# Designed miniproteins, single chains, continued (5): the designs that were tried, part 90

Each design is a single chain, and the fold is of that chain. pLDDT is the mean over its residues in the fold that is shown.

## One batch from the design tools (miniprotein)

Design m19125
Fold by ESMFold2-Fast:
Structure m19125 (fold): chain A 96 residues (1-96)
Amino acid sequence: GIKKAEELLEQAKKLKKDTIETGAKKLMKAEPEANAFSSLEAGKYWVENTMNEIDYGDAFPVSKEGLEVEKEVKEDGKKIKELEEKGEKILKESLA
């Protein structure tokens, strides 16, 4: 039903916000010399594009810690997409 779809979409929204915020902060700390992570805004922009599987072709991250954050961001991006797809399917079935 609609309630289940709204719940899944809200979970996706929360996870996306948390992933962008925490990922950006972790990358700023792990890669302080990387221009791509020189500000919170730059870090957030990188995280959002990376979670959507947009490859910048950039040399960063290169640290072990930064690469682990990149992996977490990509895994969270997949989870967000799954939640959004499930929510959308339930909405379409409930409105048809």
Scores: mean pLDDT 78

Design m19126
Fold by ESMFold2-Fast:
Structure m19126 (fold): chain A 68 residues (1-68)
Amino acid sequence: SLEDIVIETVRYAFELIDAGKPVDEVVEEAVRRLRQLAEKAGVTITPEQLENFRRGLRALAEEEKARR
């Protein structure tokens, strides 16, 4: 499901943050993984959904790094 793909993508984003990746790299790599997982699962992600995910991933990475 799209929900499962999003959850897995967020987990991957945290792994990238834990590895010390900069925010831009976290967002780019996490979005790449999101697209790859969606393609393999036959799930269509709309441009609006993708933009929302990109914004959410950036906010997540910035907030998490600010806490460390």
Scores: mean pLDDT 84

Design m19127
Fold by ESMFold2-Fast:
Structure m19127 (fold): chain A 58 residues (1-58)
Amino acid sequence: MTPQELSKKAAEEVGKRSMEIAKRVLEQGKAEGVSERETTLRMLEEGGKAIDEVLAEL
Protein backbone atom coordinates (compact mmCIF):
# COMPACT_ATOMS: atom_id res chain seq x y z
CA MET A 1 0.00 0.00 0.00
CA THR A 2 1.15 3.54 -0.69
CA PRO A 3 1.44 6.05 2.20
CA GLN A 4 -1.58 7.83 0.68
CA GLU A 5 -3.68 4.64 0.78
CA LEU A 6 -2.63 3.95 4.38
CA SER A 7 -3.50 7.53 5.41
CA LYS A 8 -6.90 7.26 3.70
CA LYS A 9 -7.72 3.97 5.45
CA ALA A 10 -6.68 5.42 8.81
CA ALA A 11 -8.86 8.50 8.27
CA GLU A 12 -11.85 6.35 7.27
CA GLU A 13 -11.47 4.09 10.31
CA VAL A 14 -11.11 7.07 12.67
CA GLY A 15 -14.15 8.72 11.09
CA LYS A 16 -16.24 5.57 11.43
CA ARG A 17 -15.40 5.07 15.12
CA SER A 18 -15.86 8.78 15.88
CA MET A 19 -19.32 8.75 14.26
CA GLU A 20 -20.39 5.73 16.34
CA ILE A 21 -19.16 7.45 19.51
CA ALA A 22 -20.87 10.73 18.55
CA LYS A 23 -24.19 8.95 17.96
CA ARG A 24 -24.09 7.12 21.30
CA VAL A 25 -22.96 10.17 23.29
CA LEU A 26 -25.62 12.36 21.64
CA GLU A 27 -28.33 9.84 22.56
CA GLN A 28 -27.03 9.59 26.14
CA GLY A 29 -26.79 13.37 26.49
CA LYS A 30 -30.34 13.81 25.21
CA ALA A 31 -31.64 11.20 27.66
CA GLU A 32 -29.78 12.84 30.58
CA GLY A 33 -30.81 16.37 29.56
CA VAL A 34 -27.18 17.38 29.17
CA SER A 35 -26.39 20.47 27.09
CA GLU A 36 -25.02 20.19 23.55
CA ARG A 37 -21.75 21.71 24.77
CA GLU A 38 -21.28 19.02 27.44
CA THR A 39 -22.24 16.32 24.94
CA THR A 40 -19.65 17.67 22.49
CA LEU A 41 -16.93 17.60 25.16
CA ARG A 42 -17.73 13.96 25.90
CA MET A 43 -17.55 13.13 22.19
CA LEU A 44 -14.16 14.81 21.87
CA GLU A 45 -12.74 12.91 24.85
CA GLU A 46 -13.99 9.51 23.63
CA GLY A 47 -13.08 10.34 20.04
CA GLY A 48 -9.53 11.15 21.07
CA LYS A 49 -9.23 7.75 22.71
CA ALA A 50 -10.56 6.03 19.58
CA ILE A 51 -8.04 7.90 17.40
CA ASP A 52 -5.22 6.78 19.69
CA GLU A 53 -6.39 3.16 19.39
CA VAL A 54 -6.53 3.34 15.57
CA LEU A 55 -3.05 4.89 15.38
CA ALA A 56 -1.73 2.09 17.63
CA GLU A 57 -2.97 -0.42 15.01
CA LEU A 58 -0.86 1.28 12.32
Scores: mean pLDDT 76

Design m19128
Fold by ESMFold2-Fast:
Structure m19128 (fold): chain A 80 residues (1-80)
Amino acid sequence: TPLEEADEILKEFLDYVVENYEKMTKEQAEKVKKIAEEMGELHDQLVEAVEEGNLEKAKELKEKIKELAEEAKKIIEEAA
């Protein structure tokens, strides 16, 4: 389901951040933290969409979470 897929994306993202925490600059860590907070807000909205039976909305929110995870990974991988 979109909720299960989003949960896996969030788990993989968190694991990646933990593995690379020591390699991040303070600026990169602050940017990644803001993205993580935004992903959390979208996840809350996704849970509500699933509870309401709005699977189209849930799918859109999952894709946004995935895009944010990819953006955060790019920040971690790129030089300052």
Scores: mean pLDDT 82

Design m19129
Fold by ESMFold2-Fast:
Structure m19129 (fold): chain A 83 residues (1-83)
Amino acid sequence: MEKKERVLLWLGEEASKNGRTIVTTYSEMARKVGLSPSTVSRILRELEKEGLIEVKRLPGGKVKITLTDEGILAILEVKYKKE
């Protein structure tokens, strides 16, 4: 699985529990997806540039990530895509 798809799928899992908006840290995401914090930061910038998420920096090193409608559709495509 591509690193970017792994981050996107984790965001989808969190959204299924707590709704489209996720508050976390780069370190927590990195631990949950098995990547470095710098890799997660890069992937989040790529996803935001593609219009799949919106990212807001919060105090204390937290980030607020909101899935767009396009982001939700992309997650569903990754989940149900066969090889």
Scores: mean pLDDT 81

Design m19130
Fold by ESMFold2-Fast:
Structure m19130 (fold): chain A 73 residues (1-73)
Amino acid sequence: DEKLLEETIRLAVEAAERAARLEGRELTEEERKELEEEVRRAAEEYGVEKVKEQVEAVARAVEAAEAAAKAAA
């Protein structure tokens, strides 16, 4: 399902953008392209649903890091 793959890529990019903001920077166009390509390859190897589970886990870790940074400020 290409729709599920595109949703997974979007979630991965959003998580990476948020992680970059925690470092005081913005995600570069090159990093975005590399991430999209990596997610597409992983989905081809492991299946898109498994990759989405991993991306969601990374997004949760980024949310926890954001909460910790906010609490420390």
Scores: mean pLDDT 83

Design m19131
Fold by ESMFold2-Fast:
Structure m19131 (fold): chain A 81 residues (1-81)
Amino acid sequence: MISPEQRAFIEEVQAVVARYDPALAEELRARLTAAAEAGASLQEMVDLALQFLGDAVAEGRLTREQAIAAANEIQDIYAKF
């Protein structure tokens, strides 16, 4: 079962990415939800989100600048937990 902390983290991360690409944000939400259900820690979920943003840049779905901005916000979110 997903903890309330994991759910809050996923929702805040999705909201960050949705400002750039709502479809990409939904894909990331699905990946983070699956990882949380598989027992991933918040740190592992951060690492997954950062890798996902890197892949989105490689695929041309985000600019490097958008991915850096999103990554910084995700790390700031994680620092509050």
Scores: mean pLDDT 88

Design m19132
Fold by ESMFold2-Fast:
Structure m19132 (fold): chain A 87 residues (1-87)
Amino acid sequence: MTELMEGMDKQEQIEFIRAQLAQQVAAAKAQIAAMDLSDEEKARLIALIERSADLLLKGFEAKLAGDEEAYQAQLAELQALAAEAEA
């Protein structure tokens, strides 16, 4: 099966990833809203999801631009955020 991003230019790839991340964030927020958790815990989880999505998009943009240093920096922040979420 053909990759969904195959044949897209860099801007189309960025827009595709942005749309996919927005859809995933919306779905995750809906799941969190349905959970039997405190408002503070829901807000914390939503903030983590939004930060992760922002870092993923910035990392993807950096990679497409050929900015390996910026890409690696975004990956390091994502890994740190994942470790924070498990604490």
Scores: mean pLDDT 77

Design m19133
Fold by ESMFold2-Fast:
Structure m19133 (fold): chain A 99 residues (1-99)
Amino acid sequence: MELEKEIEELEKKAKEYRDKANSLIDQGVELLRKAGLDEEAEKARKYQGTPAAGAVIRRAADRHPEIGEELRSLANQAIDYVTKAEEYEKKIKELREKL
């Protein structure tokens, strides 16, 4: 069915954005740990897969200027990718309800 193929394509896109967001959070967590920010690193990992993970990293960036630009860039990209994944996941749910 054409609808099933559309859902499969959207699922692939959602997964790609989720994987990109998770990779960016992993990079942010590693940078936080190298800076001795273990509590922020653990909190970001706990919320990985949600926009809250990127928000934790962004707040850490505001407090630590030496690594702030790189952390803020990673956090903003991760939030963007999670938001895009959630939009695709919402569309998938709506299409599945029509099957």
Scores: mean pLDDT 84

Design m19134
Fold by ESMFold2-Fast:
Order: structure tokens, then C-alpha cells, then sequence
Structure m19134 (fold): chain A 81 residues (1-81)
């Protein structure tokens, strides 16, 4: 959950234009992910992509938001399999 929180905070900082904070959070996330087994890395990455796509769906214009929602559904389907 901590890694998923870091991924979401990084995405939020990037969308807000706080690139310095986004870079710092991404660096911490990458460092922590490097210590995890491959299976856990895949799961964290999937949830990070979900968080980013959900944020994009709320922030971007309707056309891009629809694409982001479609990606969220694909990621959820992959995680369920």
C-alpha cells in the first residue's frame, strides 16, 4: 500500500506541475521497487498505472478521459486474471 501511495502522490504532483516533488517521489518508488521480487514489481506497476489513468480521467479533456477510463478497465481485467 505504501508503494501504491507513493505512485499516486507522484502522479498528483506531476499533474499539479510540481515536477521537483514528482521526481523525488518517483526516485523513491524506483528504489523501493528494485528491492521487490518480480511478481510484486508487476503488481505495484499495475496499481500505479491504474492511479495515473484514474487521475487522467478526472483531469484531461473528455476524449482523453475516455481513453484513460478504457485503460483502467484493461488494467483491472489483467489484475483479475
Amino acid sequence: SRLRELAREAAEAAVAGDLERAEALLAELRELMATLPEAEQREVLAYALLAAAELAARTFPPEEAAQARAEVEKIRAALAA
Scores: mean pLDDT 70

Design m19135
Fold by ESMFold2-Fast:
Structure m19135 (fold): chain A 88 residues (1-88)
Amino acid sequence: MIEVRITLHPSPYMLSPDLAKAIEELKKKYPDLEITLIGPGWMETVKPGEPVEQRPVNELLVRGSEEAIEALLEILDKHGIEYEVEPV
């Protein structure tokens, strides 16, 4: 089992019904998959010549098999969600 932190961009305050359903189906297929909302974080976008932007983001702590985590990332890609993954 592996553990990763996933930062979602932009922060969805509500999951779409389709995304929520896809995640529930994934959890049924991979019962070892644990998804924990760590809470809202802040991301700063720093670009030369532009003002610094702070935006709320959702951080998820995800634990499971490599296959389960890859399947979760594929669902996020399919729903057009930009994310960053870092090992814990």
Scores: mean pLDDT 68

Design m19136
Fold by ESMFold2-Fast:
Structure m19136 (fold): chain A 74 residues (1-74)
Amino acid sequence: MKVDVSKLSDEELLELLEKYREEAEKRGDKRLAQAIDSQIALFKEMLADPRVSPEVRRAVATEMLNAAEEKLKA
C-alpha cells in the first residue's frame, strides 16, 4: 500500500518505516529488516542535516517506503 508522504510528519514517516521493519521481521526476512533499519538511520541523519531541504527528505522517504513495500509484497 502506498502512503501519501506529503501528508506525513517526519515522526510519522519514521513510524511507518519502523512498522515495515517489524513486518519484515515477522516474515523472517532479517535482511530486509536490516535494510529498512539502515534506511531509518539515513533518514535520521538527513533530519539532523540543515542543508537537506524538506523536499529532498520527502522524496528520499518516499523511495525508501516504496522499496520496502515492494519487497514486502514479494
Scores: mean pLDDT 76

Design m19137
Fold by ESMFold2-Fast:
Structure m19137 (fold): chain A 55 residues (1-55)
Amino acid sequence: SSDFERALEALQRLAPDVPREAIAAYLASLPPSAVRRLLTDFDFLREAVRVLREL
């Protein structure tokens, strides 16, 4: 599995109310370094959830 798949799964678990397509589009807009950071930095992951709920 890729960093993309792991980040998508993590975000979907934290924000089950956000459509999977919206999470995928958000991740596709990020550089690979930011996608990787979502998997290692919990504060960054929580901020991503906040951003997704603002969209």
Scores: mean pLDDT 84

Design m19138
Fold by ESMFold2-Fast:
Formats: sequence, structure tokens, C-alpha cells
Structure m19138 (fold): chain A 59 residues (1-59)
Amino acid sequence: SREELAAELAAAARAEGLSERQAEALRGMVLAGASPATLAAQARALGMPRLAARLAALA
């Protein structure tokens, strides 16, 4: 579900060392309906190469 994806991406962001605010912002983007391509671009901009690669594979 979208909620499960949002929770997984927020957890991945925290695991890559992002702040709680940045993790919550990413969660909010997923819940707002951002595409995998948009999420991959944001993950790359935030310096999360492993998460960006996973999201790009879904696009």
C-alpha cells in the first residue's frame, strides 16, 4: 500500500542518516502521490544513492 511504502522509505532515509524532518518530508511526498521517478530524483538530491537506485528500478 501507499502507507507501507511511505513507512519503508522514511525508515530507509533514517538508515542513510537523514534527519527526522527530512524522513517525514519524504513520507509526505509518498502519501501525496509522488511517482517513483520523482521520489528517486528526490532521494538522489538528498544523497541517498541506494534508495534512489531502488526507486529508479520501480519507475
Scores: mean pLDDT 78

Design m19139
Fold by ESMFold2-Fast:
Structure m19139 (fold): chain A 76 residues (1-76)
Amino acid sequence: SLREEAERLIKEAREVIEEYRDNEELSEELKELEEKVRRLEEKLRNGEEISREDLLELETLIGVIKLKAAVLKVFP
């Protein structure tokens, strides 16, 4: 279900935020991710409809952060 997928993505996003919290190069992307997570958590709390687009936005941003983090480890 989309709700279960949202809960899994929120968990993954929170883990990503925690893992990269001290990485200044990712501060803007982490802030965007936190805002997206907050909005999705609010939708879940309020019983609002979760769209596939909501999940895609969150998953895409997680992917971007992970990719940037990987690049920064190789080319500091």
Scores: mean pLDDT 84

Design m19140
Fold by ESMFold2-Fast:
Structure m19140 (fold): chain A 67 residues (1-67)
Amino acid sequence: MAELDAEVNVALAELMIAIVKQGIERGLVTEEDVRILEKAIELASPYDPELAKEAQETLEKVRRLLE
């Protein structure tokens, strides 16, 4: 059960990061993208620290674009 929950959470985090990255490339980022990436970090952090790091780096890019 915990293993299946981990797989689902990692897959959701990957999808969230991919969606936000597409938004960055198109110049279509909003405050909602910050929340999406914060969720992706929470979902990935216990199971995939490299994915969590990628989400954090993407979040930093979004925050810079919203300044």
Scores: mean pLDDT 81

Design m19141
Fold by ESMFold2-Fast:
Structure m19141 (fold): chain A 96 residues (1-96)
Amino acid sequence: MKELLEELKRSLIELNNLIQEGAEDKEIDEAIERTVRVVEEALKKGVDEEEILILLTGAIGNYEAAEKILEAVKNKNLEEAIEILRKEVEKIRKKL
């Protein structure tokens, strides 16, 4: 359980680093997809939803979007979760 939370933290840190470095869209998209897959594995293995939600909210700065990502993953709609996270990442990139 701690290992999956640490993996999620690392995925979010990597995504934020790629955004700050001005990485190419392909690299950012791959990091987004990896982050969503880590959320899926964490939920599947019984990691606390509140802890996942706190980490997502901390990374993207939007609690409502973090909740929508979590619900999409719970509903096995990974494509929707990826799209929501991508839109939040685009908002962050525009403010840099």
Scores: mean pLDDT 85

Design m19142
Fold by ESMFold2-Fast:
Structure m19142 (fold): chain A 73 residues (1-73)
Amino acid sequence: ALSPEVRERLARWLEAALPDYVPRATYNPIPLETAAQFLALMLEDEPFSRSLLLAVLDYIGVDPRALLAYLRA
């Protein structure tokens, strides 16, 4: 499980990056918890980088708006 601090950091980064995100027609059926854990692992030691976050989101193929809603729940 992700710590509350990691969940908040990811949510803030997603909120910052979403205006520049290009929606996909289809998304991968990856559990949102799994996607969040993978995102946390890929970005754990990195300062916020919008381009890196967008690249990782595209690689995972999850809906970042659904992921943000999950992190904010």
Scores: mean pLDDT 78

Design m19143
Fold by ESMFold2-Fast:
Structure m19143 (fold): chain A 82 residues (1-82)
Amino acid sequence: MTVRERIERLLQEALEAAKDHPEIVATLQKALDLVRDPSATLDEIIDTLFEAMNLADAAGTPAGDRAVALLSEALQLVIEER
């Protein structure tokens, strides 16, 4: 599995975890679109993942906490790809 495939999988898992939070879902979908776009910069992906993590953390729910954990792992992989 490539690093990008691993990031994409983590974002899909975060989408499933946060599916009842439409604001988090919208930001995660944007992050997935950026990961799949070869013209997108790693900085754009990192910024969008931080936004998604902030929204998930602010939700204060177990689903949000799960999304934060998955997004933290995805962020680490994106930073390592830089």
Scores: mean pLDDT 82

Design m19144
Fold by ESMFold2-Fast:
Structure m19144 (fold): chain A 96 residues (1-96)
Amino acid sequence: SLKEEIIREIARVTAEAMEKLSDEGAGRVAALTQRLAQEITKAKSYEEIKEAVDRFIEELRRLAAESTDPEDQEALRAMIERVKEIKEKFEKKYKE
């Protein structure tokens, strides 16, 4: 399903980001990703999925801004861009 594909791609990006993050950063990102997967699973429309992903991106931006670790900041910025790419890819798929 579309939901399962989005969840899998975001989980993959999260796993890759966690390899570059501090233990604290990785724990916070894992919790946010789990919450996003739950929100996507419960979503009844594509608009709700889009809103959940947009909230996830904003939470990642907040973590990057609050982080004092330059490596965490860079890993989070890279993760945000990859999540945006996933969002655009699935928006195009949904319109087809």
Scores: mean pLDDT 87

Design m19145
Fold by ESMFold2-Fast:
Structure m19145 (fold): chain A 123 residues (1-123)
Amino acid sequence: PETLFDKVLEELAKKLGLSEKSLELLKDAIMSGVSPDVYKDELSEEEYRKLRLLYAALEYILSRYGGRPKPKSLREIAKEYGVSQRALSRTLKIIKEILKKFNLSEEEFAKLLVKYMLGDVSA
């Protein structure tokens, strides 16, 4: 069944211009805990760039709100995923606006991300 988390990711994918294929690979990366780099040859350069950027933004949210005792900075995440701090900041603003549409805080969304990674489809 389609979860609230799936609906949020679909809205994010539409707003950021991710293809259905890129969204499926993003979901696989989140579930498997793998770097999006493993999908570099599966996607066009532009699709891979968009996937990497959204993955970096999700990792930032998890790092800040997912209960990690030492959260990574915006700069550290941007460097780790090879994205610009400006692009990452803009993506985070888009995420925040979409979360507002679903009446979710960043902390609540981080909890949904954790449940999704654990395979809890009720999230």
Scores: mean pLDDT 81

Design m19146
Fold by ESMFold2-Fast:
Structure m19146 (fold): chain A 81 residues (1-81)
Amino acid sequence: SAVDAELSRLAAENPELTLAVQEIIQDVEDRIAAGASPEEVRAYADRKLDEAAEKFGLTPEQRERVRRLVDAMVDRLVAAA
């Protein structure tokens, strides 16, 4: 899938950022399992992505790319719940 291709690319380019993204997604999955709403998990993911963007010094273009990846992964988890 396009999501898996982008995640593989990110893992090759920035392994530490990829781990941070995977942690965000695991936390989102756990929150969905605990009964969090789609709005709550999207707000959580956005906040954690903002923190990661600052930590890794991402450019606006890199931030937008990673945000699209995270949004797609969160949408997949919400749809599966």
Scores: mean pLDDT 85

Design m19147
Fold by ESMFold2-Fast:
Structure m19147 (fold): chain A 60 residues (1-60)
Amino acid sequence: MAKEKAQELLERAKQAQEDATKAAQELLADPSQRDQAEKILQTGKFLVEQLEKQAAELLA
C-alpha cells in the first residue's frame, strides 16, 4: 500500500517537472516574462523535492 502511494508521488514529481519546464519555455518566448518563467522553474523544483521526500518517508 505505501509503496503504491510512493510510486504515485514519484510519477507526480516527474509530471510536475515536465509541466514546469514546458510552461517556462512558453513564457520565455516573451522576454518580459523571464522573471515569471524563473518563478515557475523554482516552484516546480520545490514541488519535485517535496514529492520525492514524501515518497521516501512512505517507504521508510
Scores: mean pLDDT 81

Design m19148
Fold by ESMFold2-Fast:
Structure m19148 (fold): chain A 97 residues (1-97)
Amino acid sequence: MKISDLENLSDEELLAIVKDKSQPVEVRVAAAYYLILKNSPLAPEAVIEVLSDDTVPLPYRESLVRAIILFSKNYKEILEKLEASDSPLVKEVLKRV
């Protein structure tokens, strides 16, 4: 799947791509970005999935947290959900941004 194909997908289809570990990392990260840009209620779940995945390079995970701060109308709620995560990988990324 190409990144350009993602902009026409539903929020549920984007979340499915984020959770599909057979997809290229850049496609999964881009799907999470689209959920953030759309202010989707599924964005927190998608971001936690990516930030909890050690196969996703750290710069991509950091860029998702920055995208929340820059583009999400609900950025405070999303950050609160990330801070509540028990994942050590999520906590590591939050310390870096």
Scores: mean pLDDT 82

Design m19149
Fold by ESMFold2-Fast:
Structure m19149 (fold): chain A 100 residues (1-100)
Amino acid sequence: KEKKLEEVIKELEETAEELRRLAEEEKDPARKEEIEELVNLLEKHREAVEKMKDASEEEVEEFLRSLIEEIDQLIEQHKDRPEVRKILEEHRERLEEILK
């Protein structure tokens, strides 16, 4: 349980950092703001995962499945942004690997 939570926190931090780098390279102010909003969302996910430290294994698995579902929605919302979509798809795959 604790090891899975630590791996998820690290994954969220690494993906947020990758999105921050993409935002720094983005020249369109509106697109930059959208990427920064994704970073803020992943930081909120990280805070939520940190609060799960005292939860049961079943509650942790249900929560992580809900995170994957939310990421699926974000991938759908960002279909027209290949760079953002790729980062989110890779993030989803890594979260599924942690859940195994």
Scores: mean pLDDT 83

Design m19150
Fold by ESMFold2-Fast:
Structure m19150 (fold): chain A 94 residues (1-94)
Amino acid sequence: DEKIREIAEEAEKKGKEALEEAKKKGVKKEEVVELGREVLELLKELEFDEEVLERFEKMIEYLENGDEDQWIVGKGYFTGLKEFLKSLLELKKE
């Protein structure tokens, strides 16, 4: 239907694939934290509110002090979100 639904479906697919890979092989804390920071930069470029940015920074900090199960979930979530936000940023370019 809508372009945004197609973008969301592709992002969900990539997030699920990353989650499955992380469950199978494990994931490093540094990888998840770096991915989260990449997402934070995309949120800033898309001009999200300061409150959203602060909450996201706290989530990254929480994961940095978390366990491997949290890093696995974070890998899937951040991978999907990164793809979604990158696609939204491209749509904002006229």
Scores: mean pLDDT 84

Design m19151
Fold by ESMFold2-Fast:
Structure m19151 (fold): chain A 87 residues (1-87)
Amino acid sequence: DLLEEAKKLGLELAEKGESKEEAVEAAMKKLLEGVLKEDKEALEELIKELEKIREAIKNSSLFSERQVEFLKELLEKLEKEKKKLEE
């Protein structure tokens, strides 16, 4: 739920013409607050959100080019955070 809301926030910011970096920062702040509070549960939710973002990128015709670029950047950032949590 919180992860889905963070993704929607970033997608909305990207569509409104905010910079890709600002949209990613806003989404990551919301996501990292959840991750930092509950490591195991947050990791499972993070993995689930990564798969949802990958599916969204595969269905890129449903999103604007800005939204697709935001999703790709968010996916890259989330994969780095997942790797840090697993190591």
Scores: mean pLDDT 66

Design m19152
Fold by ESMFold2-Fast:
Structure m19152 (fold): chain A 55 residues (1-55)
Amino acid sequence: DPPRSPATGRPAVRDPETGRLVSPEYFDALKAEVLATRPDLEIRSVVEAGRALNA
């Protein structure tokens, strides 16, 4: 099985640009940070969140 968060049971998310696995909690934190400044954006991946934060 892919690694899962022990707190939520959600599987780790793979960033397609870096190839790294990230926790779903980390991804949720990134989305929250983007949405705090740009609430109209739809964030579906870690890559999208990272690009939004770096733009």
Scores: mean pLDDT 69

Design m19153
Fold by ESMFold2-Fast:
Structure m19153 (fold): chain A 81 residues (1-81)
Amino acid sequence: MLEEVKEIAEELKKKASPEIQAEVEKAMAQFPEVVRYLVEEEGLSEEEAEELAAKGLAAALGLAAKKAGLEELAERAGKIA
């Protein structure tokens, strides 16, 4: 799951405008903080936290892809979210 989410992020950065690339970079940078929050505050295992955070990241990347007109990437992200 997370590996596919990272692939979507890389393709989106290659194909999208610099503005969307910045949104993707920001979402990717927040991922470890979301995982940490879920482990420390919600008591999830690292595996459960990473899966839930990856689904959230996929949803964010899907919205960025739709804004960029990259519907195939948006569909791929939607299948994970």
Scores: mean pLDDT 81

Design m19154
Fold by ESMFold2-Fast:
Structure m19154 (fold): chain A 63 residues (1-63)
Amino acid sequence: MLYRVTIVGDRPGLLSDGSTLAPGTVVTASDVRVHSDGTVSARLADGRTLVWGAKDVEIERVA
């Protein structure tokens, strides 16, 4: 399953390699997971994991 992930907050998304995605960035991801601490993670096509606060992102299923 593929998801469109849009960063809607004013805070950047954090990537597993230590880089960030700016607010307003749209990415395609798989394997969206909600964690017990209120964060959400998703896997990008390049294998990196994107992590954000649940209120800072819109998620839409696209495939």
Scores: mean pLDDT 75

Design m19155
Fold by ESMFold2-Fast:
Structure m19155 (fold): chain A 69 residues (1-69)
Amino acid sequence: ESLEAKKVELKILLLQFVKDAEQYITEQILKNSSDATFKEQVQKDLAKTTAIIEQEIEELQKKYQELLS
């Protein structure tokens, strides 16, 4: 309802979009490669970036709840 709460909500939505986009792009890359070493590296990189984004979303969700209270 507040402007600050709306800003945090938008940031959460943008990060969720980025996470989904990275997953989709990675899936397409893996479909088009037969190189096992390359696939392993791509999967590791995805897991690392996903973990970072999820942590940031969690922090923003806590901030959002504080703004609503």
Scores: mean pLDDT 84

Design m19156
Fold by ESMFold2-Fast:
Structure m19156 (fold): chain A 82 residues (1-82)
Amino acid sequence: SFDELAAEVEKRIAAIDAAVAAGTMTQALLDAASRELQKLLGEMQKLVAANPDDAELKAKFNELLARAQAALARAQAALDAQ
């Protein structure tokens, strides 16, 4: 379901932020997390496209997409600063 995919995206965002805070993030881990988030967000986007009149679903997707992109950007910035 969309909610199950959303929960997995949020869990992965939290794991990225935790690894950055702990100083345990690596480029390999970030690349893996990016691929997993892209797959999850891609499945969510298909659900949004299947429900074009569901403005709430689209808004929730856009919010999670922005949060995922921000988390990946924070992690890359932390690695680049090493």
Scores: mean pLDDT 88

Design m19157
Fold by ESMFold2-Fast:
Structure m19157 (fold): chain A 74 residues (1-74)
Amino acid sequence: EKEKLEKLAKTYEELRKVYQSLADIYENKANELKQDPSKKEEADKYEGLANYYRSLAGHYQKLAEELRKKIEEL
């Protein structure tokens, strides 16, 4: 049981890293586009994507932390 929960926690930690990386990529793209005033709409779109993936990374971080806490209580 504990070993399976540890593997699941590690999976959530890896998903957090993946989504955080995506958020960083889209944030960098949005910042690049913000240098050109004509591309404001495109920049806003990528900023929205960055915020979405950042929220998703936060969700998996919380899942991993809750699961780690439960493992410690076993």
Scores: mean pLDDT 86

Design m19158
Fold by ESMFold2-Fast:
Structure m19158 (fold): chain A 108 residues (1-108)
Amino acid sequence: SDEERLLEFIDALSARDYGKATQLVKTEKARELADIIAEYMYRVQALLADDSLSLAEVQARLEALKNETIEKLRELGFSQEVIDKVEAFLEARAQQVLAAVEARRAAG
């Protein structure tokens, strides 16, 4: 189904299988999902470039970006199953980002 392909797309992103993820973007809904996730990733990169933020401020901004992204998916009519899977992906990404910020600051 189209929904099974959306879920597979999110799994491919989580696995960093970008080749597979690209092949799964075949519908308008898949393009909308890919664009929303790309926007989240772009905003996270901008956040990572700001060395003036405390770890707590980075965590708060990542949580706000997650909530904004999930709300956009709801407004566009994505299923709860897709939304839950995206939320898990964004939470895993946020933990990776926080770990990278902590490691960078410990090394400097």
Scores: mean pLDDT 86

Design m19159
Fold by ESMFold2-Fast:
Structure m19159 (fold): chain A 83 residues (1-83)
Amino acid sequence: MAREAVLAAAALLSFEADPSLRELVSEEELKEAEELASLLSEEALELVRKATPLALKLERGEELSEEEVKELQALLEEAARLT
């Protein structure tokens, strides 16, 4: 559940940054993501905000460098730990 909440928050923040990505998901999926994201602590949410530019690149189909992948994984794992 903690990992799913973190991924949901990352997706929601990506949709805020690029609203066109929101058109790829159903309203039901969006609502479920909002419910999961509500489980995050403020500290976990701050880490997800830092991860959002990297998550947005992935959702757009852009390739991340090895360093960017490690940073994204570290931020999301720490956010899950804090949830």
Scores: mean pLDDT 76

